# Designed miniproteins, single chains, continued (2), part 77

Each design is a single chain, and the fold is of that chain. pLDDT is the mean over its residues in the fold that is shown.

## One batch from the design tools (miniprotein)

Design m6831
Fold by ESMFold2-Fast:
Structure m6831 (fold): chain A 121 residues (1-121)
Amino acid sequence: GPNAREEAREYTLLGRAYLGAGEYEKAVEYFEKAIKLDPDYADAWRNLGEALLALGRYEEAVRYYEKAIELAPDSLTAALALLNLADALEALGRHEEAERLREEGQKKLLEYAKTGVDLLS
């Protein structure tokens, strides 16, 4: 059968499809399946946070975005998770923290884009 890492990525893609269709509870189910197979897959944690944010489960979304950042701090996933975390914090009324993390996420995203351009010329 497919290895656990490959299955985790397939479940993450299925979760993203359900998220795009507005089927948020099914998206959560598939992202949780991905995390059970590969708990170090930072993108699955970030996507779980996005589904929970869509469900209005802001405090849970915060925890899972923080987990995604912890697992892969120097990654595109972490840059995106910082931006998503800012949205969740803003929904919770934590405006100053949200603004700070949004700026951090934007800087990391720009550094990622710039590094790619500088390396490829």
Scores: mean pLDDT 87

Design m6832
Fold by ESMFold2-Fast:
Structure m6832 (fold): chain A 96 residues (1-96)
Amino acid sequence: SSKLRKAAALAAAAGILYAAAEIEESLGASKEKVAKLYVEAAELYLKAAELAKEVDPELAKEYVKKAREYIEKAREAGAEEEKVKELEERAKKLEE
């Protein structure tokens, strides 16, 4: 499926951004920079879940689970509350 291939690519990109956020945090990068990377990683997993949902619902659930983990990391890094709430609501809709 073209959608599943795109979803897998987005999930891979999300993992790379997450790793970059962890490395930047370990090197003392600004909280703003670290939070932004975690937010972008979460958004990519949510997009991956959206693409996967109609073709492979179980894979979509795994992507939502990863997005939720990344949303929590973004919150801990100081991401804006409104952005965190937006991402959590997107994740919730994808679990239905």
Scores: mean pLDDT 88

Design m6833
Fold by ESMFold2-Fast:
Formats: C-alpha cells, sequence, structure tokens
Structure m6833 (fold): chain A 59 residues (1-59)
C-alpha cells in the first residue's frame, strides 16, 4: 500500500466523521457549525478526487 493510498483512506474517514458531526450540529440547531462542517467536507472531497487521479496516473 502506497502512502498515497493511506492518505486517501484517512481523508475518507475524516469525511465520514465530518458528516456525522454535521448531523449532530443540525439536530442541536447549531447551523453555523453545520455549514462550516459541510464546507470542510466539500473541500476534503475535492482533495480526495485529486489524490485518486494522482494514484491512477502513478499506477
Amino acid sequence: VSQLQKKIQEIQKRIDELGRQAAEAAHAGDWDTFRRLLEEQRRLQEELKKLEEQLKKAQ
């Protein structure tokens, strides 16, 4: 397993964690935190796509 594959897995786990935290913030009525968490999740998803493309080109 390359270091790039490890980084991809870590980002996927973080995206899942942010999704859960965002759901909890929404249930608590903390919409500011909810929006911030969704924005971070989107950024990580974009980074994930770039890393996946790099992995495909490297293999």
Scores: mean pLDDT 82

Design m6834
Fold by ESMFold2-Fast:
Structure m6834 (fold): chain A 92 residues (1-92)
Amino acid sequence: MLTPEMEAEMYEALGLMALSVGDYKSAVKAFEKALAIDPNNVLALTNLGKAYLNLGDYEKAIAYYRKALALDPTNEEARANLAKAEAALAAA
């Protein structure tokens, strides 16, 4: 029986696979589905930020990294990528 937690993990795995092959649009869709199941999913928030950063949508990347850091202030990946997204936006 597929629980909501198992469904979220499936979408996380699909999103990570999409990121690994550079399919950032498919990654966004997968992680958005994970967040629809659990809005506080730090992994999905952090990787949505990463997908949007790679798509050049720096404003969305910043928003998702800030949400991830609000839930987990010790997330070094979110902190480092937030700084990168802010620098990219300032240079645009």
Scores: mean pLDDT 86

Design m6835
Fold by ESMFold2-Fast:
Structure m6835 (fold): chain A 92 residues (1-92)
Amino acid sequence: SSMLEKELEELVKELNEKGIKVEVRVEGNKVEITVESDDVTSLTAAALTAIGLGLDGFKVEVKIEGNRLRITIEAKTRDEALEAAIRVLKSL
């Protein structure tokens, strides 16, 4: 959905303007989110949201290295993956 892609792009811009470094890559039904922040609370919220998505049937990988969080989400559809990514970013 072009609307979901636009919402995702606007969230990424807003978070970067607030000092949270966010990058999102979308390939088919997979979304990769990279978050870099010194705010442990924000990183924890995003990681927990991603874990919850994994428990709810998404295929999720979470990798944490220092102040960097990498989340990979695979869904049944592209729109479901985009909605999951938006949910993770809104937790920041």
Scores: mean pLDDT 86

Design m6836
Fold by ESMFold2-Fast:
Structure m6836 (fold): chain A 75 residues (1-75)
Amino acid sequence: SEELRARYRELAAEVTAILKENPEFQPKVNELAERLVQIRRQHRDDAVTALEESVRALEEFLAEIKEELKKKELG
């Protein structure tokens, strides 16, 4: 799906933007990159499922990072 590819690019760009402003998240971004590699390997014969799982991984990661950023503002 072109919409799913667009969503992936949007989320990946948001991760990059957050990392540029918060370089302390580099280790977590590295773990995300490894997770994305494993998703592609697990679903190598199903590119649509690989992309759907990758989008989910990016959304979960961004939700976690946004909660950590909120805690930094409140702490």
Scores: mean pLDDT 84

Design m6837
Fold by ESMFold2-Fast:
Structure m6837 (fold): chain A 100 residues (1-100)
Amino acid sequence: AERYLEKGKELFRKGRYEEAIEYYEKAIKLDPNYAEAYNNLGRALFALGRYEEAIEYYEKAIKLDPNYAEAYENLGEALEKLGKGQKGIQYKVKAELLKS
């Protein structure tokens, strides 16, 4: 699972978002509890403008790891893109509290 996650991250850094998604999905298939893979899949979907789908994967990451500050921050940003800024701010505040 970790090797697929790392390959996905490499592809994401290169702007190859659809290919990054394929590798994150492979990581999740090998380890369905891999919170980081769900968060990174959400980030790739967000980069493609697929905000509603990104939210679903950030929520899965948070369900697996309720202390995952980055996933809360990313969820907040995606909600703001959909015009749900009040909810977005609440999740960003939660992310900040988890970092302290």
Scores: mean pLDDT 87

Design m6838
Fold by ESMFold2-Fast:
Structure m6838 (fold): chain A 64 residues (1-64)
Amino acid sequence: SSELERNLQLAGERGQQAMRDLEARVEAAPPEERERWGRLGSEVLGTPVSRETIYHGLALAERA
């Protein structure tokens, strides 16, 4: 296997860890904050409120 393949595998593992971290943060958050993130993400993505909009809303709030 090439060095590129190894680096892509490691990047995938880090992405999986980052996703688990996001999930843990969302689960630990108060329902009020989770709902707020859901709406924020929904507005930005132009999609109905979902788990994905909650994650996007959290990321946006963290940068505000």
Scores: mean pLDDT 75

Design m6839
Fold by ESMFold2-Fast:
Formats: structure tokens, C-alpha cells, sequence
Structure m6839 (fold): chain A 60 residues (1-60)
């Protein structure tokens, strides 16, 4: 899990959309799966769309 974060930071040294998506994935592994999915995935599609990620970035 931490290796994924290192690979992203290796390519990008700043917080961007791709890095944010990977961080969200890590948060899910920390017992926040249902809460984050409900917050971002309003359609219950089981995935997070760019639109939902953009709204998340707008609030945070």
C-alpha cells in the first residue's frame, strides 16, 4: 500500500487528481470504505467518477 504512494510521489511531487484518487484508495484500506464511497459515489456505481472527485476537491 505504501509502495503505491511512493510510486506516485516518485513521478509527481505535488497533490493532483491522480494522487488524490490513490490516496482515497489508501483511506479505504483504513476502514473508511463505506463513508468515502457514500460521500463520493452517489450513483452507487461502485466506482468514483471524475465529476465526483472534482466535487470532493472543491469541498476540500
Amino acid sequence: VDEILKEVLGDKKKLDRELLIKIIGKLRDEDRVDEIMELLDKDKDGGISEKEVEEFLKEY
Scores: mean pLDDT 50

Design m6840
Fold by ESMFold2-Fast:
Structure m6840 (fold): chain A 65 residues (1-65)
Amino acid sequence: MFQEYARKGAEAYRAGDYETALAYYEKAIEADPSVAHAALHAMAEVYRAMGDEEKAAALLAQAGA
């Protein structure tokens, strides 16, 4: 269920577990592709928190923004 994956992703992000957060956001997209834009934006925030602004920008471009 995409809602549970998105929640777990946000929870991992708040805990500083960025790799787990990214994995859950990817699972959310697999469960419901209609949330891909929102999940890609969330993944971009995770990469920015990790200091990887280049990957964050690439994900935002992939999301169409």
Scores: mean pLDDT 79

Design m6841
Fold by ESMFold2-Fast:
Structure m6841 (fold): chain A 79 residues (1-79)
Amino acid sequence: MSVEEALELYDQGLRLYQQKKYEEAAELFIQAAEALRGVDDVLAADAYFMASESLREAGKYKKADELYEQGVQLLKEAQ
């Protein structure tokens, strides 16, 4: 997946989040995060945090916590 495609997924996720389609938004944010990992770790972490927030809004707290931790770890390990 290209960075351009990852940013398109992120923007689509934001639109779904605004529509309160939180589970669908989370799926797109996860895809964007995975595509951005190793290319732009700051944007990848932001996408993980948005996926986490989306899943919290959907009541999926365990998965939300896992994605939040992935974002935090990615920022700590970025070199």
Scores: mean pLDDT 85

Design m6842
Fold by ESMFold2-Fast:
Structure m6842 (fold): chain A 73 residues (1-73)
Amino acid sequence: GREEALRLLEEAIRAAEAGDLLGALVYTGQALKAAKPVSPEAAELLRKAEEALRAGDVGTAIELLRKAKEALE
């Protein structure tokens, strides 16, 4: 649900800020699954964040993760 998506998203942001790209990808993927039934906007932002993480664009990924958090709040 929404609270689960927010928790996973906060973990994704922490992992990305720490340079743990694998952890950030895992948490982003889990947050995306939790967000899909709750917020299509957050799900799309999380999908874009996952793409940015896979490309190694950590700065863009963090920005997109924070926007996804705002969409869930």
Scores: mean pLDDT 87

Design m6844
Fold by ESMFold2-Fast:
Structure m6844 (fold): chain A 68 residues (1-68)
Amino acid sequence: SLEDYLEELEKSLKEYAKGLPEEFQKELERRVKEIKEEALRNKWSKEEVEHKFLGLYVEISDEYNASK
């Protein structure tokens, strides 16, 4: 289901976030919640959800690298 796929992607992204400072982990958790709510509300495809999570990963990684 879409909900199961969202949980799988959230788990993968949270594993990545364990290597980041706490502030980036909290921001990622906040944005994941927003993406999940939007995806369920708008009945997104798995492809749309995957694209959105990939975008979040890139954005957080870029913000972290810019903070160095």
Scores: mean pLDDT 81

Design m6845
Fold by ESMFold2-Fast:
Structure m6845 (fold): chain A 60 residues (1-60)
Amino acid sequence: MEDIEKAREALEKGDYLTAASYAAEAVIKDPDNPEAYELLAEVFKKLGLDSAAEAARARA
């Protein structure tokens, strides 16, 4: 899934807002994909949104 790869690239570059955007798109396109929720949780953790990160991780 292209959005997942782009989210990973953005995370590696430290572009957390871009990573959040691609991870959110991946969740929207495939809500049953645990990998997308794991990426979204990692992004939220990097942004300091610990409660949102835990919620996303619980859905993965």
Scores: mean pLDDT 77

Design m6846
Fold by ESMFold2-Fast:
Order: structure tokens, then C-alpha cells, then sequence
Structure m6846 (fold): chain A 107 residues (1-107)
């Protein structure tokens, strides 16, 4: 069975580093994509294929994939990085989404 489990720090201070981790089973870590859900419900693609930054995404965002673990790292976190993060297993049919994880950026 394909599963994606997402975890994050919950809260982080502005200017610090935030790390979110996805664990995948039944699919390759390189098939995982990261999304940010904005307050209006729209989804923004951040990282595809485990490590490829999407066009227009700031350089402070990076992805790494190793085995069954995929990590999203946000350096120098800004208030606009607050939101609901999701991971999806793109190599599955139907696509399998993680439960959402909220990141809050504090001053």
C-alpha cells in the first residue's frame, strides 16, 4: 500500500531554518512532490521529483530524497512561508496525499 507521512516543527522563528520530513512507502522517494496550500485554498508546487525546485520558488527552498525519506528545507524562513504543507506520491495511481502539516512562522 502506498503511504506518505509528513512531519514538521509546527512553529519556527523568522530567519531560522525549517525542516519538514516525508516518509514514503510503496513508492520511490524521488516520486514525492511538495506543495504549499495558501489561505485561499490554492496549491503551490514547491519541489517535484524529491529534489527539483519548481519555477519561481525561492532558492531558500530545497528538497532532498534518500531511500524512503524526503526532506523539505526552508532556510531563512519568512512570514509568507506560514501555511499548510502537503506531500504527494506522484508515482501512485490514484495519487496519494499526506495529511497536511501546518508551519507557523513567529517573530
Amino acid sequence: QVQVTLSGPGTVKEGEKATLTARASGVSASDIAWFLQKPDGSLRLLIAGGSQRAPGVPDRFSGSASGTTVTLTIENVKPEDSGVYRAVAGGSSPAVWSEPVTLTVEK
Scores: mean pLDDT 80

Design m6847
Fold by ESMFold2-Fast:
Structure m6847 (fold): chain A 62 residues (1-62)
Amino acid sequence: SLREKAEELGKQAIEYAKQGDIKKAVELGQQAGLLYYQDGTKEALDKTAELEKELKEIVEEL
């Protein structure tokens, strides 16, 4: 499903961010966000916000 694919991409974005590969993390995070947006549910929108928050926190600590 779109949500499952978005969750996998988001997980990969977090891992790349932790490795310091910010460009790849941003690219994967944007792809995840687009899939969550296409899903269109409140749950998917909440997942997008959670992913953005986690990525921001990781990047701010680099």
Scores: mean pLDDT 83

Design m6848
Fold by ESMFold2-Fast:
Structure m6848 (fold): chain A 54 residues (1-54)
Amino acid sequence: MTPEQREAIRAEVRALVEAGRTDEFDVPALAKRYGITPEEVERIYRETVREVLG
């Protein structure tokens, strides 16, 4: 995964978290779109939620 892909995913997750729409986070769709594993997407999600919400 490139740094640019990671930042793009983080931006999408951050927007969903800030909007209170975490229920719309689709791990399989994001994994397919960026060509990474579902486990990698879930890790980025957890890291981003931790950064935004503490």
Scores: mean pLDDT 77

Design m6849
Fold by ESMFold2-Fast:
Structure m6849 (fold): chain A 69 residues (1-69)
Amino acid sequence: MSRATVGVGKVISELLHSGKLKSGERLPLTQRELAERLGVSQSSVSRALRVLEKGGTVVRVGRDIVLAP
């Protein structure tokens, strides 16, 4: 997997463990904010989110990314 995919997964895991994110909730970070936090391009974050969506970790609802139920 790409570094960005691993990084996005870790951010989701951190938010879940801290109680800031629960299954079925929208990610509180934009693609830009994720890119800045991980030190990668927004395009890399977009590709990482597509990989995580195919893996069932997240779903896209319009412009929002939601943690899968």
Scores: mean pLDDT 79

Design m6850
Fold by ESMFold2-Fast:
Structure m6850 (fold): chain A 68 residues (1-68)
Amino acid sequence: MPTREEAEELIERGRELEREGRYLEAAEAYERAARIYRELGDEERAREALRRSTEAVVRALPELLAKV
């Protein structure tokens, strides 16, 4: 069962991945954290995590577009 502790670990993992420039993996971690927070009823934390995920995807987009 998903827990607040698990969501917090995913947020921390996402931050580490962002520091490494691994934005798509960071976005995935934040998205998973957002899902857990929503299941717990913590809509503010879920929104924050989802915003972080979207921001990470946007940061990855120029690199993806350059390879198309």
Scores: mean pLDDT 79

Design m6851
Fold by ESMFold2-Fast:
Order: structure tokens, then C-alpha cells, then sequence
Structure m6851 (fold): chain A 81 residues (1-81)
């Protein structure tokens, strides 16, 4: 998942620059790629990062939705193990 890792690195850079909305969108996309690859633990981590960035952007609705996605991914990971 080199593509997802690159999106995560870019999101981290954007977050450091204060571009929180753009960072959140890239974290969410990276999380989606891991979710599709059935790497649910990594997907959950990236959805949680997206939620943090959405919170920093002042987007409480997108924060809540990202946290819900993280919770679902984490539940699937726990049930699969």
C-alpha cells in the first residue's frame, strides 16, 4: 500500500502547514485504500487522523463521520482476529 502511505505522508505535511481540511481529505482517502485492502487496523488509524484534522478545520460533522468509519474498521479488525 505504497499509495496509501504516500497520501498519509502528504496529509501530515499539509497538516503541519495548517491546511487541515486538505490533510483530513487525504487521511480519509488513505484510510479508504487500507479498508479496501482489508487492512482494517491501519484504516481505523487513518480515519482517526482524518477526524483529528477535521476537528482542527472546525468541521464537526466530518469529524463525527470519520470517527464512525474508524469505529467500524476497528470492530471488523477485532471480529476478524
Amino acid sequence: MEEAEKLKEEAERLREEGRYREAAELYEKAGELYYEAEEYEKAAELYEKAAEAYREAGDDISEALALMKASIAKLIAEKKK
Scores: mean pLDDT 86

Design m6852
Fold by ESMFold2-Fast:
Structure m6852 (fold): chain A 76 residues (1-76)
Amino acid sequence: MRELVEKALRALEQGDVQKAIEYLKKALEELETDPERNSSEISGVQEALKALEQGDVQKAIDKLRTLLAALDEREA
């Protein structure tokens, strides 16, 4: 899941919105099948996808950065 979010952020930084959406959909699938995941992580990915569908790339980037910061805290 973390790697998919990182790949999505990198895709957005390169301007590849389609690849970012693909990676985020994959991350959402992993979150929905992981019994240990919290609804806040699912909401983060869903909000980023909604922002991209509305053309708000900056909002999506901000949401993904917040999600990655939370994931990085878990690894520290």
Scores: mean pLDDT 77

Design m6853
Fold by ESMFold2-Fast:
Structure m6853 (fold): chain A 55 residues (1-55)
Amino acid sequence: GPVPKGTSPDPLLQTGETLRAIGDSLDAGIAKAKELKAAGKEEEAREAIKKGASG
């Protein structure tokens, strides 16, 4: 169907940016969680993943 006038940026570009940002945040959270788990801090590791996934 026709794209609404002057409303949205390129849907594919916007989706790509969102996915990239989510991926970057999640990767950072996972890396932090891995370090915390290695230190025996499972609860903090879980919080790091949650923070990455939410960002």
Scores: mean pLDDT 72

Design m6854
Fold by ESMFold2-Fast:
Structure m6854 (fold): chain A 69 residues (1-69)
Amino acid sequence: KKEELEKKKKELEEEIKKNPSAELYFRLGVIYYQLGDYEEALRYLDKSLEMDPNNKAAQEAKKYVLEEL
């Protein structure tokens, strides 16, 4: 449900402002993917992978996002 995803997006954006992490960037990328914003999803997944290049979940999510672009 889009309203729940929009709330999660705002919560994650505020959390990232206070304490950025690879996990939070990954979660935000997944939310953008679920909202259909593939360009923003890719951007945040790339930020997650810059901090943690070995995150297999982020690597797999990025592959799915690239298939939509």
Scores: mean pLDDT 84

Design m6856
Fold by ESMFold2-Fast:
Structure m6856 (fold): chain A 62 residues (1-62)
Amino acid sequence: SSALVREIERLLEQMRRRVDAGDREGALELAGRVDELMRRIPDEEVRLEFARRVVEILNELE
């Protein structure tokens, strides 16, 4: 679980950099990878927290 959490955190940071660079396509591709990994987390509360963070990052795309 901790390895999955660390990988998701790394991908979220990469998504933020893509958004900051104006790379909408790259950000959305990374969001898809985060969503796939989140489905492997058994804790629903943790999954919902990551899903919320994905939405917050993508909202920066306007």
Scores: mean pLDDT 84

Design m6857
Fold by ESMFold2-Fast:
Structure m6857 (fold): chain A 56 residues (1-56)
Amino acid sequence: MDEEIERLAREAVEALERGDIERARELLKQLEKMAQEGSIVAKVAVAELRELLERR
């Protein structure tokens, strides 16, 4: 697993748990760029984070 993607995803989830929506969206944007570059792990992380944001 890509360590950088894992770190960004974890930080985004933690930001959402704290209610820091702006930070979570910034991290999501970074993950979206990695997903566009072909990372399947980043694509999964993006989908999960979008679902969490929508539930708020």
Scores: mean pLDDT 78

Design m6858
Fold by ESMFold2-Fast:
Structure m6858 (fold): chain A 69 residues (1-69)
Amino acid sequence: MEEARRLGEAQVLGMEEMGISADRAIAAVREIGRELGPEAQPEVDAAIARIRELGRELDRKRLEELLRR
């Protein structure tokens, strides 16, 4: 469980640094989950949920900076 969550967090951090979208991070996690098999699906779902959370936080920060101008 923790493995997939950490993977999701690392993917989002890499996304910020490289300009990769949250959608690409989610696609990468799903690809890895497909290789790990059905027993890893709960961890994959948790990682995707975490990526979505971090993506929303990033969008919020960017919006705040735009409003500050």
Scores: mean pLDDT 67

Design m6859
Fold by ESMFold2-Fast:
Structure m6859 (fold): chain A 80 residues (1-80)
Amino acid sequence: SRLEELVERLARLAGLSEAEREEARRALEEALKEGMSVEELEAALEEQERALEIVATEPDPERARELLAQAHAEAQAARA
């Protein structure tokens, strides 16, 4: 399911243990019950994955900030 894929992506992103994966699953299920869509959760996770990739691969802090701002603007435009 898409929820299972989100849990797996979050576990890879954050380096979660098996117990932490179960907690993350419950948190995502509660977010869905509270009115978030799976699409909104996927978009938020994709933005976070991109931000961590930029920080990990770009050694220049000024360039990293520019790329983060650009990625954020692109994510905002895609949701508008």
Scores: mean pLDDT 77

Design m6860
Fold by ESMFold2-Fast:
Structure m6860 (fold): chain A 67 residues (1-67)
Amino acid sequence: KVEEAVELAKKRKGKDGLVSVKDAAKAISEVTGAPESEARRVLKEVGGEYLSEEQFREAVEKILEKL
């Protein structure tokens, strides 16, 4: 569920409101069941090492489409 993953990632966002790939990948893996390594790959493809909420949502949608 996209909203659940976003809320978990927001808990770990930095001062710039960006979420690290590591924290985002863990949130996606917990919610979707996808391997954390696959989540990290997609997240880096979308936004690099730090992601906005919009970029994070895009990554979650891409992962869910592959499952």
Scores: mean pLDDT 72

Design m6861
Fold by ESMFold2-Fast:
Structure m6861 (fold): chain A 101 residues (1-101)
Amino acid sequence: MKAREEALEAAKAGGGPEEARRAAEAAEEAAKEGDAGGAAAGASAASYAADKSGTPEAAEYARRAGEAAFEGMRKGTGSDSAAAGVAGMGAFTSADLALRR
């Protein structure tokens, strides 16, 4: 019933490991350019994809994106460990939850 609509929406939103990988790669690229906002956005997208797919592979990509967001925040903010920690922890938590499914 409703599950069919949710599955279709998840497929369009890219809830698979491939989408999580793309989001992680985007976060890593943004972090290299010093774009803390872009890295955080990529980490959020990877976390969403991991949560929706429930696969360990997607969870690992979300974790990588979280690490990139942390690095981007540190480079953009200097040593603001609180802001960097929040971004990284959010992505890591989503990855951990997906891995436990």
Scores: mean pLDDT 62

Design m6862
Fold by ESMFold2-Fast:
Structure m6862 (fold): chain A 67 residues (1-67)
Amino acid sequence: MKSLLKAGVRPEEDMSRPAPSPEELKEAYLKAVDQLSKDYPELMSEESKEYMKKSIEEKKKKLEEEK
């Protein structure tokens, strides 16, 4: 039979926890950028890292302006 362990590995997705806040999403994006930089240093230029950080800032501003 198919195992339910995959659901257990990501219980936060199946648990009745509130949706991630904009602050939590920002932290997740920053961690993802840092992780990608470590995994793909040759592909991730300094300009790409800066661009991604600016993109996160822009998304935050748009969400605050749109409300």
Scores: mean pLDDT 62

Design m6863
Fold by ESMFold2-Fast:
Structure m6863 (fold): chain A 59 residues (1-59)
Amino acid sequence: SDEELARKEFEETKERIEKAPSPAEAMEILAETAQRLRELGVRRELIREMAKELMEFLK
């Protein structure tokens, strides 16, 4: 299921972002995760919502 895959990737990406040495590295991690989810066929709307939440977390 797209939702389950997105949730798992969200949690893993959030942890990686928390450990990133700078906002630039955090953005690269986010971009990489979004690209991987697109390649796996996850709906773009879910990827967009996940990215939005992770960006909010970085503030």
Scores: mean pLDDT 77

Design m6864
Fold by ESMFold2-Fast:
Structure m6864 (fold): chain A 55 residues (1-55)
Amino acid sequence: SAAREEAERYAALAVEALRAGDGARAQEYFKRAIALDPSLLAEIVAALVAAQAER
């Protein structure tokens, strides 16, 4: 859906902001993504947990 596509777009912007060292901007984009599609929170958390559990 359009809402999910927008949410994925904001999630991508949040990741880019984190890579740039801008945690405040990343947090804002992350919140907007979750507001548009709350299911992305579970997906993002799962991905972060998997990355942290890397060898």
Scores: mean pLDDT 74

Design m6865
Fold by ESMFold2-Fast:
Structure m6865 (fold): chain A 64 residues (1-64)
Amino acid sequence: SPLDEKIKKLREEIKKLEARIEELREQAAKSTDPKEKLELGVEEGILRMKIWSLKLEIKKLEAE
């Protein structure tokens, strides 16, 4: 159904964002600069908020 296809695409987008967060975490773990760690942490936070928004959209679609 169109609904199932949309949910599938949202889950694929979440997976891509989670992979990006892991890359940022690896960069932060290797960084010796507290300022760089903070900047990477802010970027991670933004991606986490986006994932949360996508998960809410999936929940709303599944409640239909």
Scores: mean pLDDT 89

Design m6866
Fold by ESMFold2-Fast:
Structure m6866 (fold): chain A 58 residues (1-58)
Amino acid sequence: SDRELAQRLVDAGVLAAKEHGYSPEEVERMVRAAGRHLGLPEEVVEEAAREARERVEE
């Protein structure tokens, strides 16, 4: 499903931040770009980008 794919993007973004030291803003930008490239609905993309940012901020 779109939401399951979005969750995988969130997990990948958070892992990349941990490995490479990306900021919350950079991870949000990367997840948003990836979701749009994969053709996910805008609402799903924005939810995923926000979740990824929040997880990296903690």
Scores: mean pLDDT 85

Design m6867
Fold by ESMFold2-Fast:
Structure m6867 (fold): chain A 52 residues (1-52)
Amino acid sequence: RELEERVYQAALSGLQAGADPEFLRRALRRAFPDAPESVITEAVRRAKREVE
């Protein structure tokens, strides 16, 4: 739960700073190597909906 929230906040910050989703996914995977791919994918998807 806490990991999901941390990844989501990082994704949200990245998108707000103008990072593209593909670059952001790679950056998040590097920053959170223990996070499952599904968590990273969902975090980026949620962040995109929030920023829109």
Scores: mean pLDDT 79

Design m6868
Fold by ESMFold2-Fast:
Structure m6868 (fold): chain A 65 residues (1-65)
Amino acid sequence: MKTAYEYYLEGRRLLQEGRYEEAVEYFRKAIELDPDFRAAWENLGVALERLGRHDEAAAYFARAA
């Protein structure tokens, strides 16, 4: 996977499969390549919420807004 969008799509697949920790890592790679990728910030927050990491999720949702 070579682009922010490709990392984002794989992160979404992992999130759908319940592989939340792996989804977090893929969404982090997406925002590292494209910090303005709002959808990646939102889905990183969603994955963190699924892991019970509520304070971290709130910070990422704020960045997405």
Scores: mean pLDDT 83

